Designed miniproteins, single chains, continued (2). Designs and how they scored, part 27

Each design is a single chain, and the fold is of that chain. pLDDT is the mean over its residues in the fold that is shown.

## One batch from the design tools (miniprotein)

Design m4964
Fold by ESMFold2-Fast:
Structure m4964 (fold): chain A 66 residues (1-66)
Amino acid sequence: MERRLREVEDEGRRRAGSLRRPDLAEAALASMEEILEEARRTGDVEGGRRRIEETLRLLRETEAAS
């Protein structure tokens, strides 16, 4: 489980780094940390990955609208 969580975190960090606005990138990282912590509690790594992907998609839409 830990290796999969680290892979999810690494991928999310790379995607968050593509955001042009630092405030949105920081929000993405904070949300990812909360989602990963929940995934550790529940053992739902794939659910965590999907939630991170959805969060990053919404933040990129927000950046595009800004």
Scores: mean pLDDT 80

Design m4965
Fold by ESMFold2-Fast:
Structure m4965 (fold): chain A 60 residues (1-60)
Amino acid sequence: MAEHQKVIDDAYKKASKKLGDEVGKKVAKFVKSLIDHDGLTPEQAKKAADAIIADELARA
């Protein structure tokens, strides 16, 4: 679904801008996995992406 892909793309852009391309790809892949395997809605996927990015920032 287009909305799911937008969440994945936005997560990559946000994470890569703050933490670099490698972390951006890692975050995008993990968010896609949550959508594909756990059936998250776009809203749930966005919240998960924000939480993952916050965790990666706390580790930097």
Scores: mean pLDDT 80

Design m4966
Fold by ESMFold2-Fast:
Structure m4966 (fold): chain A 87 residues (1-87)
Amino acid sequence: MIREPDAATQAQADALLKQLIEESKRFDEAVRQGNVKEAEEELKKMEEIRDQLHALAAQHPDSTWLEIQAALADMIVALGKKALERA
């Protein structure tokens, strides 16, 4: 059974995921402009946010919802790495 974390933890995870999506948009723009250095800096920020989501999920090991949020962060970072490899 999915055990939902408290409202404060859910809000923290939502904020981190929204921040990751915004950094991903900046990353996409940097790649599109050929700004490899800026893209690498944005990717590093995305990886730091991913690690924060994983740390939050690890504090709530019975939360399938937080596990899903962490997995989404992994996918976003993996797609960013693939985009940078092709740039």
Scores: mean pLDDT 83

Design m4967
Fold by ESMFold2-Fast:
Structure m4967 (fold): chain A 92 residues (1-92)
Amino acid sequence: MEELEKELEELKERFKEAETAEELLEIAERALELAEEALRKGYPELAIEAAELALEAAMEALKLAETLEEILRAIGLVLRAIGLRIDAERMK
C-alpha cells in the first residue's frame, strides 16, 4: 500500500510538470495500471484517486494531441479510467 501511495504521489508531480501529449499519455497509462493494482489488492480509495489522475492526464493529453493515434489513445484511457473509478466505488 505505501509503495502504491508513493508511486501515485510521484505521478501527480509528473502531471504538474508534463508539457506534451506523450508525457500525459504515459502518466495516464501508469496511473491506470496503479488503479488496477490497487483495486486487485482491495484498496478502493487509492484506486479511485489513481483513476481520477488517469482521467485528468488523459483529458489534458486530448487537448495537446496532434495525431489521430494520440487522440484515440487518450479517448481509450478516459473510458478505462471512468470504468475503473465506477468499479472501485462499488467496492466500498
Scores: mean pLDDT 86

Design m4968
Fold by ESMFold2-Fast:
Structure m4968 (fold): chain A 55 residues (1-55)
Amino acid sequence: GPERREILREIAEELRRIGDAVDEAIKEARALKKEKGLSFEETIKVIGEKLRELG
């Protein structure tokens, strides 16, 4: 029904925001890895820290 479409729209909007934020965090972490020569483990930690900042 209409209520389900509204819920799905809200979910889709939240997923888009989360997806954009995750993509940005990964890009920032990759840039830092390239600039500072971080290991894979250090890069994953940076991504995790960025994602925690998002909530």
Scores: mean pLDDT 76

Design m4969
Fold by ESMFold2-Fast:
Structure m4969 (fold): chain A 63 residues (1-63)
Amino acid sequence: MEDIEKARKALQEGNYDEAVKYAEKAIEKNPDNPEAYRLLAQAYAKRGDTSKAAEAAQKAIEN
């Protein structure tokens, strides 16, 4: 999925806001994708949004 790859690239480059954006797009296309939630959790954690990171990590476990 192209959005997953863009989210990974954004995380590697330190573009955490862009990583959140592409991870969210990946979830919109496939809500059962645990990798998208993992990327979202990592991006939120890097931004310091610890509560949102925890919520995204929980969704990754649930899916």
Scores: mean pLDDT 80

Design m4970
Fold by ESMFold2-Fast:
Formats: C-alpha cells, sequence, structure tokens
Structure m4970 (fold): chain A 88 residues (1-88)
C-alpha cells in the first residue's frame, strides 16, 4: 500500500481509521524515517490532542521510532512533539 494514501487517513473522522493508518505507517517510518518523517511530523501534531487514547498511544510509538532512527533534525522535532504529547 502507498504510505501517502495512509497519510490522508490520519484526518479521517473515525478514530478507528486513524488508528489503523498509524499502525500501517509504523513499518514505513522504521524503514524510511528521513523520507517519511518530515512529511508525517506536521500531520501528527493535531493528533497529539486526539480524543482517542489509542490514537495518541500510536502517535507516541511513531514519535519514539523517529527519535531512534531519524536524522538529527527529524529526531529533534520528534522529541519536541513527544514533550508536547506528555503535557496532554
Amino acid sequence: EDPLELLGRLSDPDPAVRAAALRALAPYVERHPDSLGPILLPLLRPLLTDPSPEVRALVREILETLVRHGSPEVRAEARALLAELDRV
């Protein structure tokens, strides 16, 4: 499946669809953190305050993957979003 189609599903009104998209994106983030990370990070920002605890937990997992595998720039932005998520 095209990861760019999954990015569109992150704005779906159904939290189950958003959660499924985050799970499907996880292996792509691990394999291509520096290609996908810069595109994905701005899209994860509104999900930090998502009403679904499951969606927020999956966002945390993706951000933690970007902190482990990303370039210094990707890691810095992912850490900033993790700190913001911890305030919610």
Scores: mean pLDDT 84

Design m4971
Fold by ESMFold2-Fast:
Structure m4971 (fold): chain A 65 residues (1-65)
Amino acid sequence: TLVMLARAVRDYTATAPDELSVRKGELLRLTAPVEDGLARARSLATGREGLVPLDVVEVLEARLE
């Protein structure tokens, strides 16, 4: 599975129960698949998980697992 380390480039407030709210600068682990421009994310600071729009994150590293 493709795994990406990413950082939020801006604040985002979840608009659905399956989405994750993030703060600018928050480090996230993203996993495939990506659907409708949303990726599954896990906060490295809090361990919380949810969907995050790809346009609010910057990918820092990508690897296969």
Scores: mean pLDDT 80

Design m4972
Fold by ESMFold2-Fast:
Structure m4972 (fold): chain A 60 residues (1-60)
Amino acid sequence: DEEKYELLIEILESVKPSASAEVQELLERIIEKIKELKKKKVPYEEAVEEVTRIWEEFEA
């Protein structure tokens, strides 16, 4: 799962510069959340579900 977490973080960081300031702040929070879940050894699938939920709530 280490490499999956690293890849996800890289993708989110690569998208961040193209986003609005509000979305950049959200992405930074999501990236920090992912890093925290990685340190706590949460399964990658659970981390993706949690991140997706945060994103969906923002867009709702």
Scores: mean pLDDT 78

Design m4973
Fold by ESMFold2-Fast:
Structure m4973 (fold): chain A 75 residues (1-75)
Amino acid sequence: GVELPEEVVEELERRARELLAKVRSPEDRAAAAEELARLLEELGLPQSVVDALRAAAELYRNGLSEEELRALAAA
């Protein structure tokens, strides 16, 4: 797995909570996932993780349900 310093994990958790508090629609969730992907990219995490989050955001924006996204993540 990808291991991050504890301080970086705490920063990501704080920002994720702030972003989730703003989520009222699929568009908001897509925007939150995009912002999180940008943070992960800035931290130098593997491109595959960033790409997966961007793909999830795009699918969510295009009207896929949370259940459909979970099914895709399991494949």
Scores: mean pLDDT 63

Design m4974
Fold by ESMFold2-Fast:
Structure m4974 (fold): chain A 71 residues (1-71)
Amino acid sequence: MLNVDDMIAGAKEWESRDPRLAGDIYDSVGDYYLSQGNFDKAREYYEKAAELYEKAGDLERAKEMRELAKT
């Protein structure tokens, strides 16, 4: 069973090697916190996902993550 802390640790490992994969993991972490009603952490992880998608050159997904962070 993979908990959210393990997901965050995995994303940290991939930030430099595969920023798109790290962004996908942070997007999932954001969704998890949103489902728990923790809007502050959801916004934090959506913003991290956006930064990593920009680093990967995926500007469309970066924009989507920033729109989710506004929620």
Scores: mean pLDDT 82

Design m4975
Fold by ESMFold2-Fast:
Structure m4975 (fold): chain A 78 residues (1-78)
Amino acid sequence: DVEEARRLYEEGLEAFRKGDYKKAVELATRAAELARDKDPRLAARAYGLAAEAAEKLGDTKTAQQYRDQAQALLDRHI
């Protein structure tokens, strides 16, 4: 559901702004999964948020994986 994905993405942004990076990753990855097929630009933005939050947690490998997923969506759908 794209509308649910958008809400989860917005909640993820709010969690990130509050410094709750673990929650931001959880919400952003869920948003990306829901948006992946129907709104790949939203999914790419959500993976980007998950990558930034993972980087804040010191998880550079996971952050790079999310960035790679975002780029793959943009390459396929733009």
Scores: mean pLDDT 86

Design m4976
Fold by ESMFold2-Fast:
Structure m4976 (fold): chain A 79 residues (1-79)
Amino acid sequence: MEELEKKVEELWKKLSPELRGQLRDAATRLAQAIADNDGKAVKEAVEELNKLREQIVKETGADPETVRALVERLVQEAL
């Protein structure tokens, strides 16, 4: 568990500026949808984040649990 935070930080540093932007935008959209209580927008934002998670795993070879933790952190930061 202690090592997970370090892995998340290192994964974030490995991502391209473009991919970081896409993740932050999608996380912000999810946070906004939650704040607006918009169930349809929540589902759409979750689908975007799921596609980005799969892309990150494919491109970086990162552990899926680390990628999930990164996404959760970004959504919490945007709330």
Scores: mean pLDDT 81

Design m4977
Fold by ESMFold2-Fast:
Structure m4977 (fold): chain A 58 residues (1-58)
Amino acid sequence: SELERKAKAYENLAKGSRGAAELAAQVDPESAQMVRDYAETLEKKAKELKEKIEKLKS
């Protein structure tokens, strides 16, 4: 479904963002923290969408 694709997109973006933050942390800890915070926001959005999908299937 469209919601499932959107949830997967947010999860993939979050994983990529966490990887980028880890690489950046060695040279730019401030930007790394911002990217990490962004990844947390994306993870939260993905979780909310998954919970919504589960409720719609019940």
Scores: mean pLDDT 82

Design m4979
Fold by ESMFold2-Fast:
Structure m4979 (fold): chain A 61 residues (1-61)
Amino acid sequence: SDELKEKAELAKQHAKNMELGAEKWREQEPVVGEIGRENAERAEEGYKKAKEIAEELEKKL
């Protein structure tokens, strides 16, 4: 359905945004230290979850 396609695209965009966020936190880690690492790890976890959701939605298409 079109609704399912829209949800899949949104999940893909969310995953991409989480990946970019993780990269930015990794780049800032030398400046902000441990908090940068923790935020990067959290964003990396969010990326994995969003990617799994996108893959599940695509399988339903």
Scores: mean pLDDT 82

Design m4980
Fold by ESMFold2-Fast:
Structure m4980 (fold): chain A 116 residues (1-116)
Amino acid sequence: SLQAQIDARRAALDAEDERHLKEVMERLKKTIENLKKNPSKEDIDEAVDLIGEALAYLARRHGATPEQVARAQELIEKAKNNPEKVLKMAETVLRAVERGESVDDVIAELEKILKE
């Protein structure tokens, strides 16, 4: 039936998004461990990219506004020259994705990290 085809396609798209998110999260976990050591500029740049990608998933899931997404990206960019702040932001975003937290909650925590 048409409904069964729609349901099957929806399930396939959801499964692909879940697989991609899992890969991003596994890469972010590895990058967090690298940041806890003596991180290179490449480690920091990869962490910033992965944080941004994980935030994009949260934004899609919660229907975040373009302004919220732009704010989150601005906060991450401001932390780029501070490895300790990038580490805290990476851990915050990883936890938020695992717990299904809102983008607003993430933005509030990222702002707190920047003020440290």
Scores: mean pLDDT 79

Design m4981
Fold by ESMFold2-Fast:
Structure m4981 (fold): chain A 89 residues (1-89)
Amino acid sequence: SKEEIEELVERIRALVEANRDQLSPEVLAEVERLLEEIRKAIEEGDYERALELAQELLALLSANQDQLPGAVHQELLALVVEIIRLIGE
């Protein structure tokens, strides 16, 4: 549901904020931008745009996996994958 996706976005945001010192300023800014744009797309019912943005976030996190502890990186990927799954419902 829309509410479940919004909750997952907030969980990702909280996890990123808790580990903000591990991420370069450029990566942190891009992650925060993508999370806000996903939230807006979901709010507007633009699920196609939300899917594109979630896939972009997944690619960004995968490309920068060395910046985060393995457990944190795996949790972030799992949360983004769950957003993609829920959009597809």
Scores: mean pLDDT 86

Design m4982
Fold by ESMFold2-Fast:
Structure m4982 (fold): chain A 74 residues (1-74)
Amino acid sequence: MISKEEGEEILERFKKAYEELKKNKDKLEKKDVIEALKNALKLLEKMEKEAPHLKEEIEELKKEIEEEIKELEK
């Protein structure tokens, strides 16, 4: 498992990247946004296994991203 400090740093970088993606949705093709979000979910699943102390926060992000994908796919 990664360290608690390392896990927190990775999660913070992930959050920043996710917010950037949300801000730029209008500039990107819907298909590309959906693919990026699906890749983000896979990364969060790996992070959840390696950093169980962040499980609650990661689960919240996963729910937000899953909802976003559903809205985009309609």
Scores: mean pLDDT 78

Design m4984
Fold by ESMFold2-Fast:
Structure m4984 (fold): chain A 97 residues (1-97)
Amino acid sequence: LLSEKEFERELAVLYSAAGIRKVAAELALEGFDPTVSKEEAERELALYTLVIEAAKAIEEGKYEKAAELFREAAEREEDPEMAERLRELAEVAEKKA
């Protein structure tokens, strides 16, 4: 499992990436990216919204809620490596609860 510092760094990296990807999904839904289907954009928007809300829950000390949100995000993530990283964040958050 991640150390405190590793958890904070991983959270910051994923939160930043989720913010960028959420904006990209919103723009795709508005038609600015014709290579992304509406269904894919809606899935990505939902996924990255969960990651952002999970990170906010951590900042608020709501570790149990954060763990639930990270697990939901992991289930929606199609990239196995990213899904594993999200599950690891959920496990660390659960341990802090």
Scores: mean pLDDT 81

Design m4986
Fold by ESMFold2-Fast:
Structure m4986 (fold): chain A 80 residues (1-80)
Amino acid sequence: AAAERAEAGAEAAASDPAAAAGARAAAEGARAAEEGGSSLEAGIGAGLGGIGAGVARVAGHEEAAEAAARAALAAGEAAA
């Protein structure tokens, strides 16, 4: 569920390359945690998703930034 939400965020963030890359990292981290990986991978993915969202926001790509932020939150839930 968390990995699926993060993946949807990556698709929605596709208009900004930094947001898309960050959201993808969040999705990979969440999936790794859900499939028996460490919570550290989900935490790293959440951090990268947050960075991508920040970059997109500074660029004025608010919709992509919101999508990447939601992907980061989903990865953060998988890390907890």
Scores: mean pLDDT 80

Design m4987
Fold by ESMFold2-Fast:
Structure m4987 (fold): chain A 59 residues (1-59)
Amino acid sequence: MELYRAVMPVPELTPEELALREGEVVEKLEEVDEEFWRARSLRTGREGLVPKSALEPVE
C-alpha cells in the first residue's frame, strides 16, 4: 500500500476530486495523468482525484 499525506488542505472543486484536510493520509490507487492521482482517504474511505503536488510520502 502506497501511503501519502496531504501537505495542505485540498478542496473538492468537482465531484471527481477528493477533499482532504492537511495531514490526512491517503492510499495511492493509480496515476491518472502528470498532475493527478486517484487516491482513497483512509479516514473516510472515499476515492477521488488528488493533485500529486499536494501529497508527500508517509515515512
Scores: mean pLDDT 81

Design m4988
Fold by ESMFold2-Fast:
Structure m4988 (fold): chain A 78 residues (1-78)
Amino acid sequence: MTPEQRRFLAQMVRRENPDARFVPRSEEQREAAEYLARELGLPVEQVSPEAARNILALLEALGIDDPELRRAAELVTG
């Protein structure tokens, strides 16, 4: 994934989920949310299940092949 694609994903997540307050249900989901936060440069609190669904949709729409980011997003969606 390019820095420009990463920045675009982060901006879309922030725009759609500005008030997100995520509380993980499991340690695996917490680690996945922290991974997405690091990769996208977002506060972990903004990595909600809704944000993760939007990330998955954007990865498909943009043709981004990042299996680690996809797996993390799938774990956060539950």
Scores: mean pLDDT 77

Design m4989
Fold by ESMFold2-Fast:
Structure m4989 (fold): chain A 55 residues (1-55)
Amino acid sequence: SALDERIAALEAQGAAIGDQIEALAAKDPTATEELERLAAQLQAVQDEIARLEAE
């Protein structure tokens, strides 16, 4: 369904952001502003998945 496709796309986006956080933390753990921004983006993706799953 279109809903399942949207959730799958958001899950893939969340995984990609998670990978970016790990890579950046390993390369430069002092990049706190960028890490916080990525963490906020990941949280927004997770919140949207939870919202869609509640429908």
Scores: mean pLDDT 88

Design m4990
Fold by ESMFold2-Fast:
Structure m4990 (fold): chain A 98 residues (1-98)
Amino acid sequence: LAGEGAAGAAEGFAAAALGGAGEAAAEAAGRGAAGGGEGTAEGALAAGEAAGTERAREAARRGAEAALAAGGGLAGELAGGSGATAAGMAATANKLEA
């Protein structure tokens, strides 16, 4: 339960940005947030865990695509977070189909 999904998303981003960005993302998550945002980092880890390995891979792919579109390494990090939201939307779509 060490944020396997979050690590997968960071790795995908690193692949798009030649490895450096993934390390920065992991460090940002690890240092938490000075000033009380530590719960946000914990929430991100829980979301990554809930997304699981398969969904983390899909989120990483979308993150890489969004990073290319935005043209920035920071954008890839944000896109990785958006992957968790996309997973929630997919669950909703499945409910509509059912």
Scores: mean pLDDT 47

Design m4991
Fold by ESMFold2-Fast:
Structure m4991 (fold): chain A 79 residues (1-79)
Amino acid sequence: SLKEEVDAILEKTRAEIEKHFSPEAVAAANAVLDETRKEIDELIEKGASPSEIARKTMAGVLDAIGTALDVELEERRKA
């Protein structure tokens, strides 16, 4: 199902971030992924197209990675 495909993408993204980033960056990225999931669940309930859901999923993945990078850079700036 579309929901299972979204879950698989978000979980794979979470696992990859956990391999490469600090616990603080992981926590921030996971918050973005959790919010993305909520927004996608709302879109599915409203009958959004698969294309719209796919774009939202990709945007959420990119935002999560960007958030992890921003946290890592902020930590390095403070050191």
Scores: mean pLDDT 86

Design m4992
Fold by ESMFold2-Fast:
Structure m4992 (fold): chain A 60 residues (1-60)
Amino acid sequence: SHMWFGATVGDENLTPEQLARARALVDRILAEMQKREAERPLSTREMGLLAHRVVEEARA
């Protein structure tokens, strides 16, 4: 479980519409992270950068 990733997204004061978009983006990013993590564990820093990108995209 990427609890930290979900918490980071939820910590933003997003509207319901922005939050729905963020959840869709998180699902896509998490799928890619899981695939990559099967080959090489991602660092907390790398996960943080991906989470931050999701929030920025959702706010756009």
Scores: mean pLDDT 62

Design m4993
Fold by ESMFold2-Fast:
Structure m4993 (fold): chain A 67 residues (1-67)
Amino acid sequence: MEEIRRRAYEIAAERLEKAGNSVAAEMARRMARGEEVPEPQTLEEEIEEGIALIVVGVELLILKKES
């Protein structure tokens, strides 16, 4: 389970980085490492966190179906 979560976060981070969402990508990378993600301080940071969580959720669904 942890292996699938880590992989989903890593894949999400790569997709977000390629899309130009560097803040969301860094949040996903922190989650992949098991690090705490800082609380968003602005609406823009909150939106980036939302994007990161959505992309991670999609990657988790894909990996669960493939496993």
Scores: mean pLDDT 77

Design m4994
Fold by ESMFold2-Fast:
Formats: sequence, C-alpha cells, structure tokens
Structure m4994 (fold): chain A 100 residues (1-100)
Amino acid sequence: SLRAPHVTLFPLEKPEEGKEVTLVALVTGSGDDDIEVKWLKNGKEIKDAKVTERAVDENGNTFVGVELKIKYKKDDKYFVKVRSPALPEELTVEFDPEKP
C-alpha cells in the first residue's frame, strides 16, 4: 500500500496572546501530487492559508507546506485536514501551542 502522509504542525514564533504568529503545516508523503492540506479555525475552513512549498525530494517524497498567519488567542482552536490517495479518510491534526 501507499505510505500514509506524516503531518508536522509548528509555529514560526512562540504563540503569545494577542500577538501575530505564523502557523506551519508540513505534510510529507509518497511521490504523489494529489495531497491536499487545509487549515481550520474553530471547525471552519480557512481559505486565506498560503501554500509555500510543494516539492518532491531526491527520494521521491512529496512535501507540502501551508502557512497560516493568525493573531493568537488561547480560546481559538486550529486544525489541519489532509486528504491523500494513501488515506481511506481525511486525517485531522490539532495544533498544540504547548509543543516546543
């Protein structure tokens, strides 16, 4: 079977209440251009997220980078949904502001 995509979520700066931060979703998978990545805020899709990377490495792995610029609030929940032919259903990953 195709290898399932790996999802990494991280901020470019430490999230602080009321300050701007850029959230990054990095999705890696097989050499498959059909990987779709979406950001959600409080269960709603965000359409102003920017695809910053879509590349295939020397080993045939696909990389998709999607950045979302936000004003951080601790009561807002952010998620990424990933669709890929390697997945039987969408993968959902929550952004955790307490991760290093």
Scores: mean pLDDT 78

Design m4995
Fold by ESMFold2-Fast:
Structure m4995 (fold): chain A 51 residues (1-51)
Amino acid sequence: SADEAVEAGTKYARKGDREKALEAAQKHASGLTDEEAYRVSEAVVKAMEEA
């Protein structure tokens, strides 16, 4: 689900691991709509900025 992708991606993003953050988000983003994928992307980018 989109929420799982956000949680997984932001967890690694907050640790400063951009590669792992994107990989984790993509793994959980399989089968998401474009709108859901955009929401996940936005949350992960925000977490990277805060790290």
Scores: mean pLDDT 76

Design m4996
Fold by ESMFold2-Fast:
Structure m4996 (fold): chain A 57 residues (1-57)
Amino acid sequence: VEETVRRNARRIALELGGSPEQAEKAAEKAVEKFRETGYVSDEELREIAQEVIEEAK
């Protein structure tokens, strides 16, 4: 399940125009949240991806 969360976060970050490095950071943050809560929604995955992309500006 963690692999699914990581894959979805990576895909969303790339779709939003993020770099491969940003996609990996988004994936790691999503997995950390999943480990803490046991669940990450698609909306939360998008928020994480957007945050990583914005931080890299």
Scores: mean pLDDT 77

Design m4997
Fold by ESMFold2-Fast:
Structure m4997 (fold): chain A 95 residues (1-95)
Amino acid sequence: SMVEELLERIDELIDELLRLLRENAPEEEIEEVLEEIFELIEQLPKREAMRAVVRAESALTMLKMLLIVQGKPVPEALDRAIERLREYEARLLAE
């Protein structure tokens, strides 16, 4: 189904986003991948959109915790991505 194809692509982009953040890639490249994730999430029905947002939030939050435990700097792009996902989740829950 189109929904399954979108969810698979979102998972691939989440993995790519995590890789870019771990490698301290240019902010522009990180933002491009994050924007593509949001564009795909917007095409999903509410339930699947919520699941995708929660999965992305969990993945990014786990990476942030790992970086903190390892004494590594947390990229600002990571904190911004988590905040944007949380804002989207709050909007979905309110509607």
Scores: mean pLDDT 87

Design m4998
Fold by ESMFold2-Fast:
Structure m4998 (fold): chain A 95 residues (1-95)
Amino acid sequence: LTPRQEGEMLLALVRMTIQIMKLAPEVTEEDLRLLLRLAREAAERAKEVPEMRPEVLALLDDAIATIQELRDEGRLDPALAERAIAELQALRDSL
C-alpha cells in the first residue's frame, strides 16, 4: 500500500471505531486502547502525508467529542475518559 492508501484505511478504521463506540451500550478500556492506537497511527501517517492533516485533526476532534459524550452519559468511566481525551489532545497538538 502507498502511504496515502494506508492513511485512508486508518481514517476509515478510526471512523468505524468511533461509530461503534457511539452505538455500544457500554465502552470498555479495551475499546479506548484500540481507538488511541488507531489515532496514534493516523497522526504519524499525517506527518508523512501532510495532505491528510485536516482529516486527521477532524477525526481527533470527533473522537474527543464522542468520549466526552460517553462519559457524560455514564457509558464510560470518567477517569479513563479524561486520560483518553488528554492523549487525543496531545496528538492533535503534535500535528
Scores: mean pLDDT 85

Design m4999
Fold by ESMFold2-Fast:
Structure m4999 (fold): chain A 79 residues (1-79)
Amino acid sequence: DAEVLRAMAEALADFAEKKGVKTASEYFRQAAELARQGAPLDEVKALLLKGANILQKEMTQEEVDEANLAVQRAADAAR
């Protein structure tokens, strides 16, 4: 569902901004905007993957777990 991917992307963007990882936040914001526009899900997922790869390199395991929890909550709220 594009709405679920949008919610996940917005949650990841907010998390990346909070941690100061601006490049990851920019990719996640682009993914959220594409999802709002009804772009192909593969394009949305590609941007999410780029952001996630950057974020994971800058994060501890505890911070990755925090991000996963925020994403899960956002996805559940969008269903």
Scores: mean pLDDT 80

Design m5000
Fold by ESMFold2-Fast:
Structure m5000 (fold): chain A 55 residues (1-55)
Amino acid sequence: MLSEEQEKAVERTAEALAALGADYEEARKAAIEGYHRGKGNGSLAGAYAANTLFG
């Protein structure tokens, strides 16, 4: 389970990825997975989410 701060960061990451052309729900799922895979590191979470959606 993500912390409240990480959950808010997930929403911001999902919005940024959606602005790049991803579906919001897919972006949100990818952001959550990215935060778990990156162990809470926002930069790694964003990179993992982008790779899931676009690479």
Scores: mean pLDDT 76

